# Designs tried in a protein design run: designed miniproteins, single chains, continued (5). Part 69

Each design is a single chain, and the fold is of that chain. pLDDT is the mean over its residues in the fold that is shown.

## One batch from the design tools (miniprotein)

Design m18383
Fold by ESMFold2-Fast:
Structure m18383 (fold): chain A 76 residues (1-76)
Amino acid sequence: AEELARVRELLKQAMDALAAGDYETAIKYLREMAEASPDPGIAEAAKRLAEAVENGDRDATHQALHDLGVKLAEAE
């Protein structure tokens, strides 16, 4: 429960950074989220999102955000 709350807090920080156009900070938080998550599905989804943001691929970023959201919903 606490681990999921931490993962969600890191996601919020990453999303806030993305909204501000601070891609470096967003990538940092997404990678930290992947390391903090004990769930391999959430960890992998966070890594893919970080890679998509780093590459400036909007379609991949949208898909990775959707996939991460699904994994987080499954974890409750």
Scores: mean pLDDT 81

Design m18384
Fold by ESMFold2-Fast:
Structure m18384 (fold): chain A 95 residues (1-95)
Amino acid sequence: SAAETLAELVEEARRLLAEGAAPEEVLERLRRRMEEAGLPPAALAGLEKAAAGETEYAPEEVAFFEEAEEVLRRRKIEELERKGAPQEDIEAVRK
């Protein structure tokens, strides 16, 4: 799904930041990858608004981000479970 694709791109962005990439370079790469992946206009518009520091989003932008956040949450829980992480760490992600 588009939300799953966004979640994958966000995880790649987090990995690049952890490797010491510049935030502005990571943001530009994320935007390009989202465009190449054919993500809906709401995803690109939402990213542009977030980068500009805007706090008001359209309902479709909010819904898409909520779906992407849920995918990221599920993936993080699966990673922690695979690694045998403490239950307290898993429960922190569920909130």
Scores: mean pLDDT 71

Design m18385
Fold by ESMFold2-Fast:
Structure m18385 (fold): chain A 106 residues (1-106)
Amino acid sequence: MASIEELARLLEAEFGPLPHPLDPSASLVDQWRTLLGAIALLLRRVARPGPNPTLSGATVQRLVDVLRRAGIELPQPAVPDADGYYPLDDVIGLIGYALALAMKQS
């Protein structure tokens, strides 16, 4: 089963400090929402800037590996754009779906 605390720990180890710490007294749903928001901000820090920010394949693979170690699988593989980069909003949406599925199992 997915662990919010384990996912947060693994994300910090891979990408650096979370922009918002998890509140252990908050509801489980609010903790997952906080974590999704933190992931979105972390990914925006490492994204290639532009009108449509993108992530490198290496960054997406690091993220998928972190999620998998926390017991979370993406519902489908992330798809690169024509230049071989991954649209940031598509990756965030896919993670949001994966976390929503993990919340239902918690």
Scores: mean pLDDT 78

Design m18386
Fold by ESMFold2-Fast:
Structure m18386 (fold): chain A 67 residues (1-67)
Amino acid sequence: MDRPLTEEERKELEALVKKMKEKGYISDEEAQRILQLETVRQAMAELFAAVIDKIGEELEAEIKRRR
């Protein structure tokens, strides 16, 4: 059964998503999508890896374009 996030996990996710959105690492839609995932436990590792990978790609692109 898909279990809802624990209170601690939910707070950590909300804080992380808020920080990422404020820094522009993820879009508004992505932030909202992440928060809508009540079953984060199932995809937490892949979701986190995808976010980290995207941050790396965006950082690389920004560095290249600013040069």
Scores: mean pLDDT 66

Design m18387
Fold by ESMFold2-Fast:
Structure m18387 (fold): chain A 70 residues (1-70)
Amino acid sequence: MRVWENVESRTETMPDGSTLSYAVNEDTTTNEKSVGLSYTGPEAEEKARKLAEQWKKQGVKSVTLVRRAP
């Protein structure tokens, strides 16, 4: 059974010096993570945080993984 317990925003610094921020929702049964849209630039963290708060309100069950390729 999938359980979505943790919705949060996260930020990573990329090798090119850019900052990537995203909302993440974790499945505790499979240890898988689902993430939404990624944001870059100085407002990225706030945008990701607002998206995570929106997901909590909407009870998001399925999201698309969005991440920069290596």
Scores: mean pLDDT 60

Design m18388
Fold by ESMFold2-Fast:
Structure m18388 (fold): chain A 76 residues (1-76)
Amino acid sequence: SLEKEIERLRREIERLKREMKELRAQYQAQIAEALAAGDLERAKQIARDFVIQGLRLVGEITGLEIRIRQLEKQQA
């Protein structure tokens, strides 16, 4: 049903949001470790990787949110 599809997509969004929160914590810890070691270039590279992965997850979440809005319009 349409309702079950929307519920499935909402659960997927919540999973991706948790993944993003965990990813942010991991990258922040890795940046802190690199800075503590005096390795500024490593810290910069880790930060760049975080931005790339973060944008990928935001894109996935946004795509799912758009799909939910389209399905909600079909209910109206």
Scores: mean pLDDT 87

Design m18389
Fold by ESMFold2-Fast:
Structure m18389 (fold): chain A 98 residues (1-98)
Amino acid sequence: AAEAEARQALLDAAGTVREMSKIAKEEGLTDYAKKLEELANRLQEAADRGDFDTARKILDEASKISGEALEKTGNRKIAILDVAARLHLVAAEEYLAL
């Protein structure tokens, strides 16, 4: 298993969730921005621990929050970043399977 590459993929997912937080803040959704920033921090901690089950749950929660932010703003960049974050999780799981 490529554990270092798997952890890096989760860190990339955390960075992507943090970019979603920035967009939510720019759109005036300060509560959503704070929730996404907290989820990014928790995802980074899960990556540091190698806790991939917790990382999946955090990303599921981030997807729910990003969906609500997308509905309120119409900003499709939020949808693109959500897909990118989920693809990083898939990459992490594939690296662990090596």
Scores: mean pLDDT 87

Design m18390
Fold by ESMFold2-Fast:
Structure m18390 (fold): chain A 59 residues (1-59)
Amino acid sequence: MDAEVEAIQALRDRMLARVPSERARRSFDLAIDYVKQGDFIKGVSYVMRALSEVVEEEL
């Protein structure tokens, strides 16, 4: 649980330093929130969504 939260936070900070997207930020924050609630599957889904949003902002 804590390792997953830390990994998502590190990924969020790294990605948003490259591409400052409020949309991606919200998706990462939701991912962290779901993981803290024990919903790891939704947490991973929101991480994937945030990464997609970062990539599409760059393209």
Scores: mean pLDDT 80

Design m18391
Fold by ESMFold2-Fast:
Structure m18391 (fold): chain A 96 residues (1-96)
Amino acid sequence: MSVEELIKQAKEHLEQAEKALKEGDIQSALDHLKQAIKLAMQALDQEPKSQEVIDLLERALELARELARKFPDNFEAQVLEGIAAIVLGIAKLIAK
């Protein structure tokens, strides 16, 4: 899969996750967020210094933090916040 296709699919999953959260579908929001992070990681592996992937990961982290804040007892939400933060941190270190 091309980097452009990975970024496009990751953005679409982030949009679906944001919509699901607004609609109160927490499991759908978590599933789409997980796919967005996975696709962003694959894009980062191919293009390590991509600002578009870094921006996407920052958006994913903001959504993960909102999910973790609203659902403090949800294990998957807490784990996804941690994963998003680590992946973004790695991306920013590679971009130097």
Scores: mean pLDDT 86

Design m18392
Fold by ESMFold2-Fast:
Structure m18392 (fold): chain A 97 residues (1-97)
Amino acid sequence: SSTVQTLTDFTNQVVARLRAAAQDGMIDVDRAVRIIRSQTLVRQRQIDDPSVRQTLRDFTDAVVAAIRALADADGMVDVADVVAAIRALTAQRVAAV
């Protein structure tokens, strides 16, 4: 479905950008959230279906919440843990479609 393709492409692009921004496998949570929200805005502009756009917004909010929950005391998060959380959420959303 268009929703499955949208979530899959979004996940792959976000993962690539998070990995590129990481230093020693770590990324600042606020920076990770900004990357994710920026990619959501770019993707929203390419989606004509309002239901797919809403699904992407809901997915983004779930991803942001998961990343914030993974933050250490210094506001940093392991990129491997972030990628695992994003992929798990993508699998859940794809299964629900």
Scores: mean pLDDT 84

Design m18393
Fold by ESMFold2-Fast:
Structure m18393 (fold): chain A 68 residues (1-68)
Amino acid sequence: LSPEEAYRRGLLAGAEVARQGNDVDAAEKVIRKTLEDKGYSPEVIEAFLKGLREGAALAAAGGTVTPP
């Protein structure tokens, strides 16, 4: 998993977290631990989490995303 691919996947994951009304901070903690446990580099982990935060913010700013 490259940092660039991790960032892209993070954006999609963040948007999904926001759509479901889930807490982004809680999701970040769970995902960080999962990626660390899998042995991904800090660069990959930080790229994914940056994408997660930005994706959630973009989805929230885009307006009418309703939780299930």
Scores: mean pLDDT 77

Design m18394
Fold by ESMFold2-Fast:
Structure m18394 (fold): chain A 68 residues (1-68)
Amino acid sequence: SGLDDLEALIAEIAPHASPELRAALEAAFATYRATVADPSASDEEIDAAGRRLLAALLRAQREVAARA
């Protein structure tokens, strides 16, 4: 599933990010997963959580790339 793919990507990136960015990325993913699983969540709420996760992923990827 898309969530499994995202979880795998986060597991790959997170160990190489700073503890601060790792915590932010893991928190954003947990929020997104919980929002998608919530039957009362609106499409707008799911989109907002997804945008936050994307922002955290891009920030973590940028930090990891800078260390290469």
Scores: mean pLDDT 84

Design m18395
Fold by ESMFold2-Fast:
Structure m18395 (fold): chain A 70 residues (1-70)
Amino acid sequence: MEASKLVREAAEHADTDPEKAIELIRKAYEVELKNLETLKISKESFNRYKDYLERLARDEIAGIEELKKR
C-alpha cells in the first residue's frame, strides 16, 4: 500500500521532475523489500521475489533516465 502510493507519485513527477520520480521508485523498492523481509517465507521464495523487485525497480528507473534524455 505505501509502496503503491510512492509509485503513483513517481508517475506524476516523471515528466516534470525525473530525479524526484527516481527517488520515489527507490523508496518504493525499499518499502517492498522491507515488507518482504517480514514475511516468513522460504529462502527460495524470498530470493525469487527480491530478484523480481530489483528487476522491476531497475526497469522503472531506466525508463525515467531515458525520459530525462528527452
Scores: mean pLDDT 76

Design m18396
Fold by ESMFold2-Fast:
Structure m18396 (fold): chain A 69 residues (1-69)
Amino acid sequence: EAEKEKVAEEAAKRVRETLLELGASEELADIVSQIVRKELLKQKSAEEARKLGEEALKNAERSMRAIRE
């Protein structure tokens, strides 16, 4: 429980920071990070949440770099 919440919070924070560094607005970064957090909290285990969080981070980086290049 607590571990899954911590994983979700850490992943959401990393996605938010990455989006901001790549030029996303604070509003967009907040919306996307909240969606990621909610999706990770729906997972049945901290391990599943961690894997989904890594996938979300990679997708966010890829999408933003494609837009900014």
Scores: mean pLDDT 78

Design m18397
Fold by ESMFold2-Fast:
Structure m18397 (fold): chain A 93 residues (1-93)
Amino acid sequence: KKYSKPAVEYTKLIVQFTLNKPVDTKTASKYYYQLWMDVYTGTIKTPIAPETYLSQVNKAIAIAYDKGKDAIAIIEKMNFHPDVKQGVINGLK
């Protein structure tokens, strides 16, 4: 069927379309939904529970939304999965 992207790439795209101007919430939501589906169907394998991974993605995006580029230093200090950190940081650059 459709090829999925790595979780890092989906997280990067969600951040880019949510935080960079002009904001494209429809495209951000599409990538968020695809990440959600791919994690829950096992298309993307995470070393932690899918719910935990997606919770960390949501928290990291919320920090990025609140702090912008200053969020990078905060997210790197958080106890998040490396793929979550990398995706959000890549989206902010």
Scores: mean pLDDT 73

Design m18398
Fold by ESMFold2-Fast:
Structure m18398 (fold): chain A 82 residues (1-82)
Amino acid sequence: MMEELERKALETLLEDARILAKEAGVPLTEELEELARELAREVAEKFLAGLRGEMSQEEFNQFNAEVAERLKKAVEELKKKL
């Protein structure tokens, strides 16, 4: 179920974003929260594709690594703007 998967992915990504923001000494901005929501939707879509056999476990792991890098870059860019 897409909605439930998106919700769980969002909870995880918001927690990751909060931790990264706290470590960098920046606030959890609406921009960072919106990025987490967008990434959570993508993660849920890719997870469902994996369940359908349309994506390998290795491809899913690679995508999750890319998501983590995108969050880290957003926090770094936010820190530069403050």
Scores: mean pLDDT 80

Design m18399
Fold by ESMFold2-Fast:
Formats: C-alpha cells, structure tokens, sequence
Structure m18399 (fold): chain A 70 residues (1-70)
C-alpha cells in the first residue's frame, strides 16, 4: 500500500518536471513546487496515509525534484 502510493507520487513528480522546467524564474518555480507538494500531501492523506507519512513522501519527492532542477 505505502510502497504503491510512493511509486505513484514519484510518477506524478516525473510527469510534473517538464512543466516546472518551463518556469524561468527560480522563485516562481519554487512557489509552483510548493503548491504541487501541498496538493500531493492532500492526495496521499485522502488515500489513507497519516499526515506524518504523507509529509515524509512529499519531502522525498521535493528533494528529488530539486536535485533534477539543479
């Protein structure tokens, strides 16, 4: 269950990366990533994860996004 949701979250992040890369301003890109993270967290909680588990997955996904943008 958790592993499937984590995989799905990573797939969503990979699909979202091209859109983030079109944002030229680093500050606007950071704000858009924050909105994505909040939406992802809400979705994970709706799937039955605790707030703590959802936040952990969101942090891992955001870290991977930042690494790919650097």
Amino acid sequence: MIEELKRKAEELAKAYLPSLKTIKDPQEREEEMKRFGEALKKWLISQGLSEEEAERIVREVEKKIKEELA
Scores: mean pLDDT 79

Design m18400
Fold by ESMFold2-Fast:
Structure m18400 (fold): chain A 69 residues (1-69)
Amino acid sequence: TSSDTTSQGIVVISDSLNSVGQRDPSQQQTQYDSLNSAANGADSQPDLSDASQHAQDQANQVQQQFDNQ
């Protein structure tokens, strides 16, 4: 509830990644790499450090879901 914004983002990314991963693992890997790259890019900007943290946490959670399937 308190983290609905973060939760919604994770659900959207997780659903897309799951759909791609079920068809093609290499596509899933590309999606994850893109998300991780975006998180690192955001971290480079002084006003986006918090957003970078959330993006990295989201990417890690999505990767965990993929590994657990």
Scores: mean pLDDT 56

Design m18401
Fold by ESMFold2-Fast:
Structure m18401 (fold): chain A 87 residues (1-87)
Amino acid sequence: MNPELERLLEELLRLAEEAGRPELRREAELLAVAAELANAYDVGIAVLRKAIELIREGRFEEALELVRRAHRLVGEGRFEEARELVA
């Protein structure tokens, strides 16, 4: 996996575990795998950074929605739309 994507994933997983948010952990793992398989590392990195920011602000529902939408868009090859989520 891309080193920066892996680092951000590990940070998000730790924050999700500490906050008791197993769905956020699962969706972040799925996004990271999808970004790796699609070679969409920049999108995966940008989304995980934004999700971590939202989590640190206590905005867990928004972080979960962002990661879920990004995972779906990346999985469908809709990379431009995924980038717009964090523009």
Scores: mean pLDDT 87

Design m18402
Fold by ESMFold2-Fast:
Structure m18402 (fold): chain A 98 residues (1-98)
Amino acid sequence: MEEYLIKAAEAVLREDILTAMEYALKALGIDPSNLTFEQMLALIEEELKRLAPDSRLATLFRAILLLYKKRMGDETPAELEELRRLLEEIRRFLEEER
């Protein structure tokens, strides 16, 4: 289970949104094999509401959603600062797991 969370974190830091979503969903016990990109994105948005706000999974899910907004050019300056902060937190916990 922690293996999927680590792989999701590494994908987030590479800005590989698809791989990050697949491993983040696997960390929740959800098989993404039959899901479209849009279905995975919607499921991440819904599952984020159920996660503890300060959990590593919630941090990963927030970063994934903000990376997608950045890719689409829809991000606000406040969302870019939030993304930067989340990426720093993700780098920190990845180093702790090594």
Scores: mean pLDDT 81

Design m18403
Fold by ESMFold2-Fast:
Structure m18403 (fold): chain A 110 residues (1-110)
Amino acid sequence: MEEAIKLIEEAGKLVDEVATLVDEDESLPLSKRQEIFEKAQKIKELLIEAIDLIRNKDPRVVEVLKRAIEELEELRRLAEEYVSEALKEKIMELLDKAIKLLEEALRLAE
């Protein structure tokens, strides 16, 4: 399970990078930057919960990781709709990598 924690921590770093890139995108309306930022924070909270559940050997980690993946897929849809073309490719790459890391963490937790 230590390997699963490392994967979750790496996914969290990628989500932080996405939030930073979106916050610095002056072409995005403030309301849409805020919406994406709040979704990224919700995902980060789920990842912290998942790490805590792993440390406590709690089987609910599977449900929390599935929810985090669903929220990442929703963040990916929001980014595809609203993010500027110049940042879209990089943000999509970061989000796709984060999803794959959480899918591997879920496989290790099951």
Scores: mean pLDDT 85

Design m18404
Fold by ESMFold2-Fast:
Structure m18404 (fold): chain A 91 residues (1-91)
Amino acid sequence: SEKEEEIRQLVLESVGHAIAAIGHILDGDRRGAEEEIRRLIEIAKKLAEMGEYDTAISILEIARRLARQGGLPEIEAEAERLLEEVKKEKS
């Protein structure tokens, strides 16, 4: 379906942004890492709006972990807050 195609595209986009975030972290580019992690958070929000809670949770857990590895405490805290919110919506 069109919805399934959109979900697949969002998941593939999230993989690309996660890889890019890892690259920026390894290069010491905190600003680039933050931008890519914020993109992961945006994709997770869209997936949650579509009712894809488990996928959104997985992406937010990745975003939180990458923010921690990149030394980005504000983005880590944002990802954690959204992770808790999405888990409540799933329940």
Scores: mean pLDDT 90

Design m18405
Fold by ESMFold2-Fast:
Structure m18405 (fold): chain A 66 residues (1-66)
Amino acid sequence: SAEAAREAARLAERAGVLAALGRLDEAKTQLQKAASLLGVEVNPTSAEEAVAEARRLGLRAQELAK
């Protein structure tokens, strides 16, 4: 739904900030919630991967929220 997509976008944005700060475990928690709302899986093993996944999920969520 558009509501789930908007929530996923917020979670992905938050995850990106946390990952950029090196807070990988917190970023992973937010990314997994966003991925679940979008029906996809994500499991980054580094802060760099978490930043990349946050961007990918955020863009997908914004497209679905239209």
Scores: mean pLDDT 85

Design m18406
Fold by ESMFold2-Fast:
Structure m18406 (fold): chain A 68 residues (1-68)
Amino acid sequence: EEIDQLKKEAEEYRKKANEAFSEAIRHRMEALRGTPEERAVHQRRADEYRKKAEEYTKKANELIEKIK
């Protein structure tokens, strides 16, 4: 049961990481269009989502390591 709970938490973090990566890609693509000001906003948001995705991936990996 404890192991199942850790697996569920790891899966939730993986889902959050995938969503954050998708948002980062979307903002990265938007940064290729629009005005210089719009590009700057999208580039910053892409970087923020990338950092969130990395953090969620790290948390998921830490939980998986505890299961091993």
Scores: mean pLDDT 82

Design m18407
Fold by ESMFold2-Fast:
Structure m18407 (fold): chain A 55 residues (1-55)
Amino acid sequence: MTLREIAEKLGLTREQLAERLGVSVETVDAIDEGRIPVPDELAEKLVELYKEALK
């Protein structure tokens, strides 16, 4: 599941997802494209969002 799909399932815009993760929209796009690795700090937030999206 991409960050875009997680945002969609949670009813968030891409901008709102970036704000919730504490990163820029460009960083969200770069992670979804596989251009940058997910930092450990961000990984914990992503796990929680992923769990919420799977409800």
Scores: mean pLDDT 77

Design m18408
Fold by ESMFold2-Fast:
Structure m18408 (fold): chain A 87 residues (1-87)
Amino acid sequence: SKIDELKEEIKELIKKMREAVKAGDRQSALQYLSQMMKKIDEIEAIDPSEKEFILKALKEAQEIWPENGIFGHRIRLLKGEPVKLPK
């Protein structure tokens, strides 16, 4: 299915992001992050019930790159928690 293809692509992007972060390659890490978020948005548009997979993917990405606040923000949005805009 389209969702299964997107899930596998997200997993591969997380692996690539992990390698880029470890290498200190911020440009590549940001590129993989952008691609990953676009695929997450596509899954959410197709089937909002896939929240468990998306939450797991975002948590894994947060563990790889903890200084990037985007993952915590996206997790809060996914849970329907009030989002405080970063100042």
Scores: mean pLDDT 82

Design m18409
Fold by ESMFold2-Fast:
Structure m18409 (fold): chain A 53 residues (1-53)
Amino acid sequence: MKEKEDQVLDYLRAHRDEPLTLQDIADALGISGKTVAELLLRLSEEGRLSQLS
């Protein structure tokens, strides 16, 4: 799932100034909103979300 985590991070970096929902990310990446939520949780646990600052 590392590849999907990187895709989520890249999407968030590209859209930092836009209001995004889990569904928006899910639709953009072709995955379920549940999967996006799980990936965001793992990125948070790994400290990778803090790198988006």
Scores: mean pLDDT 74

Design m18410
Fold by ESMFold2-Fast:
Structure m18410 (fold): chain A 67 residues (1-67)
Amino acid sequence: MEKEKELLEEIDRIYEDYKRAVENGELTDKQKEALIKILETLINYARDLGFEEAVEKAEKMLEELKK
């Protein structure tokens, strides 16, 4: 339970940083690719631990990044 909350907070921070970069026009294709890899790693880690909320949150962000 505690680890899932930590992961959710981490995902929220990544999402806020991503949104800020998009709003400022600073998000490059390379940064986008790096974020996709980070999110895929987090999703696999959360899934292995059974952290469904963290998986759903990260997956939603990943879908947004792939558009």
Scores: mean pLDDT 78

Design m18411
Fold by ESMFold2-Fast:
Structure m18411 (fold): chain A 68 residues (1-68)
Amino acid sequence: SQKKEELLEQLREAARQGDDELFRKIMREAGMSDEEIEALIARLNAAPSPEEFEAVIEEAIKAAEKKM
């Protein structure tokens, strides 16, 4: 559980920093498909506001957590 929480926090930071390589790596470790990962990255890049951007990040975190 502790390592899971650390991984999810690292994922959140990767998304906020625009570190697509680290985001993909962590998402793959969580069991997300490449199609799911690229769809989330596209939504992050298309987010019209900081609030929507953070909402997509939280959606990504929840999706990764469900796969773990």
Scores: mean pLDDT 85

Design m18412
Fold by ESMFold2-Fast:
Structure m18412 (fold): chain A 108 residues (1-108)
Amino acid sequence: ALEEILELIERAVELMYTDPEEAQRLLEEAAELAHSKGKPQEVLLATAYGQLLAAEREIERGGDLEGVREALEKLIATLKKKYPEFDEELQKKVEELIKRAEELLEKI
């Protein structure tokens, strides 16, 4: 059900800064569940949050900042291209993801 996927994503977002490893696990579970139920919008949403979380963690570690930049630019481009295909309720979450990714890109 759509509700189960969105609950996993919402729980992951709540945990992103307190328990990033559990947040990543929940986002992977949400993406897998969405894929199994043929929900491409929810797959992209869960995957996007996972990529954002991975980028934030890599920046904090002082790791591959060039790889992070390329990943964030690709994520922003993909989300902007697919934005009009999302349901109105999900569009708000996509707008927040784009803004967060752009803010993160400015820090690099």
Scores: mean pLDDT 84

Design m18413
Fold by ESMFold2-Fast:
Formats: sequence, structure tokens, C-alpha cells
Structure m18413 (fold): chain A 68 residues (1-68)
Amino acid sequence: PLVASDAQLRAFFERYAALEAQLAAGKISLEEFRAGLQAVAQEIFGPGVEVVVEETEEGNLVVRLRRR
């Protein structure tokens, strides 16, 4: 499992919220959203971190961070 500080998690969720707002407004595609989150995760958590984005049946996005 990925171990992260509160500061790193806060920074990631702030960037996530900004990207999610752009996705919801139709300003970026789902592929751009995934790529943006991957770039943000690498900036904050370093190389070897993967972002997994899953969509639930209710249309909610679930984002998981893991280390390879």
C-alpha cells in the first residue's frame, strides 16, 4: 500500500478536485483527467506511483493510488 503524509494527500485531493470540476464541465476528456491525475501523483508521491480510476454504476469516480 502507498504510504503518504497528510500534506501530500491534501495536495493531491486539491488537484483532484480541480481536474474533476474541469471534467464535469466538459472542458477535459476522461483520458485527459486520468493523465492529469497520473502526472499530479508523480509530482507529489514520486515515480512508481500508479493512479487507478474506476467508475461505479452510480457514475461516481473512485480514485486509488498504489505503488508498483
Scores: mean pLDDT 76

Design m18414
Fold by ESMFold2-Fast:
Structure m18414 (fold): chain A 71 residues (1-71)
Amino acid sequence: MTPEEAMQASLEVTRELAEQGRATPGHALNTADAAFNAGDYELATKMRDAADLGWKTGDRDLTSKALLEAL
């Protein structure tokens, strides 16, 4: 699996969970790490920002909305 394939797989899982309002900061960080390893530093930053929002608020719906806006 290439870093790009790993990033796409992580994006699919994270998007599905975010659409359900179930995405957590952990899911955002896993996607950020996959994006960073694939060289997509803009996506990595957006995912880390979504994770930070989730940690500050404790609100899964807000975290999920931020993730969907970043995707």
Scores: mean pLDDT 81

Design m18415
Fold by ESMFold2-Fast:
Structure m18415 (fold): chain A 110 residues (1-110)
Amino acid sequence: NPEVARALELIQRAIGLLAEAAEAARKAKDKELGEKAVRLAAEAMGEAAAARNALQAGDYAAAIEHLERAAELAREAARYAEEAGDKEAARLAREAEELLREARELVERA
């Protein structure tokens, strides 16, 4: 299924961006807000990995739910990263959110 193959590619890219966002957030000026961004990025990565596993198992409904949660967590990570003063971490987390939302639309069409 080409939609599923593309969604898996986007999920893998989003996981990579979230890992980079977490690394950038560790260097944030506000350490408390930076640590919140790190935690939320890690949780978003967990939900994205769960979505990947669900897609590989053919459970598209579960994949959609995990992608929605991953995108929400990525958005929250971006917000805390921006509040922490790390524009790069915020940018990376927002890019991950966009990829996760695109992956969700692809799964819905599959």
Scores: mean pLDDT 92

Design m18416
Fold by ESMFold2-Fast:
Structure m18416 (fold): chain A 69 residues (1-69)
Amino acid sequence: SMAEKRAAMDELLARAEELARAGADEETLEKWAEEVKEYARTVLGLSEEEAEALAENLKNYYIVEKDKL
C-alpha cells in the first residue's frame, strides 16, 4: 500500500541520517546502498531500475545531511 511504502521510505531516510551522524565511511555507505537495492527489489517489489534510482537518491540524501554536520 502507499502507507507501507511511505513508512519504508521514512525508515530508509532515517537510516541515511544515522549514517551521516555516525560519519560512515565510503565502504559502509556502498554496502548500505547495495542493501537498499536488495530491499527495494525483494520487499518493496520495485524493478531493478527503480531500486537503483532509490539507492542513488538515498546516497544523495546522505551527502546533503552529512554536509549539514
Scores: mean pLDDT 82

Design m18417
Fold by ESMFold2-Fast:
Structure m18417 (fold): chain A 61 residues (1-61)
Amino acid sequence: MSEEERRKKRREVVVEVLREHAARRGRPDASLTEQFELFLAASPEEQAEAAARERRLMDEA
């Protein structure tokens, strides 16, 4: 996979993971910036779960 294809895929996966995390926090309407802020404020456990999901999505696609 090219570096450009990998960057595009990672961007899409990161956006999806951030959106899912915000939805789990009761904020499915959050903007991308708000989703990122929610992730930064998340517990270490929630951040680890999001990282594991990102890894899984990158490996499965």
Scores: mean pLDDT 76

Design m18418
Fold by ESMFold2-Fast:
Structure m18418 (fold): chain A 70 residues (1-70)
Amino acid sequence: SRSDVISQVLIEAQNLLLNSPDLRALSRDQQVEAMVGHINKLLKERGITLSPEQEAAVRDFALSVADQVE
């Protein structure tokens, strides 16, 4: 389903940040923008258009992950 694809992309983006020393060396704001950009790119490649609520949820997710990797 669409929701399953979105969830898989979010997990993939989280794993990318956790396993990338280069991304973890960026500022928190840059980590958030990198995650949001990666998520949006993957969803666009899969033909998925997000609602405004889903876009906000993606950004909230990225902020939450960045806060965990101090």
Scores: mean pLDDT 80

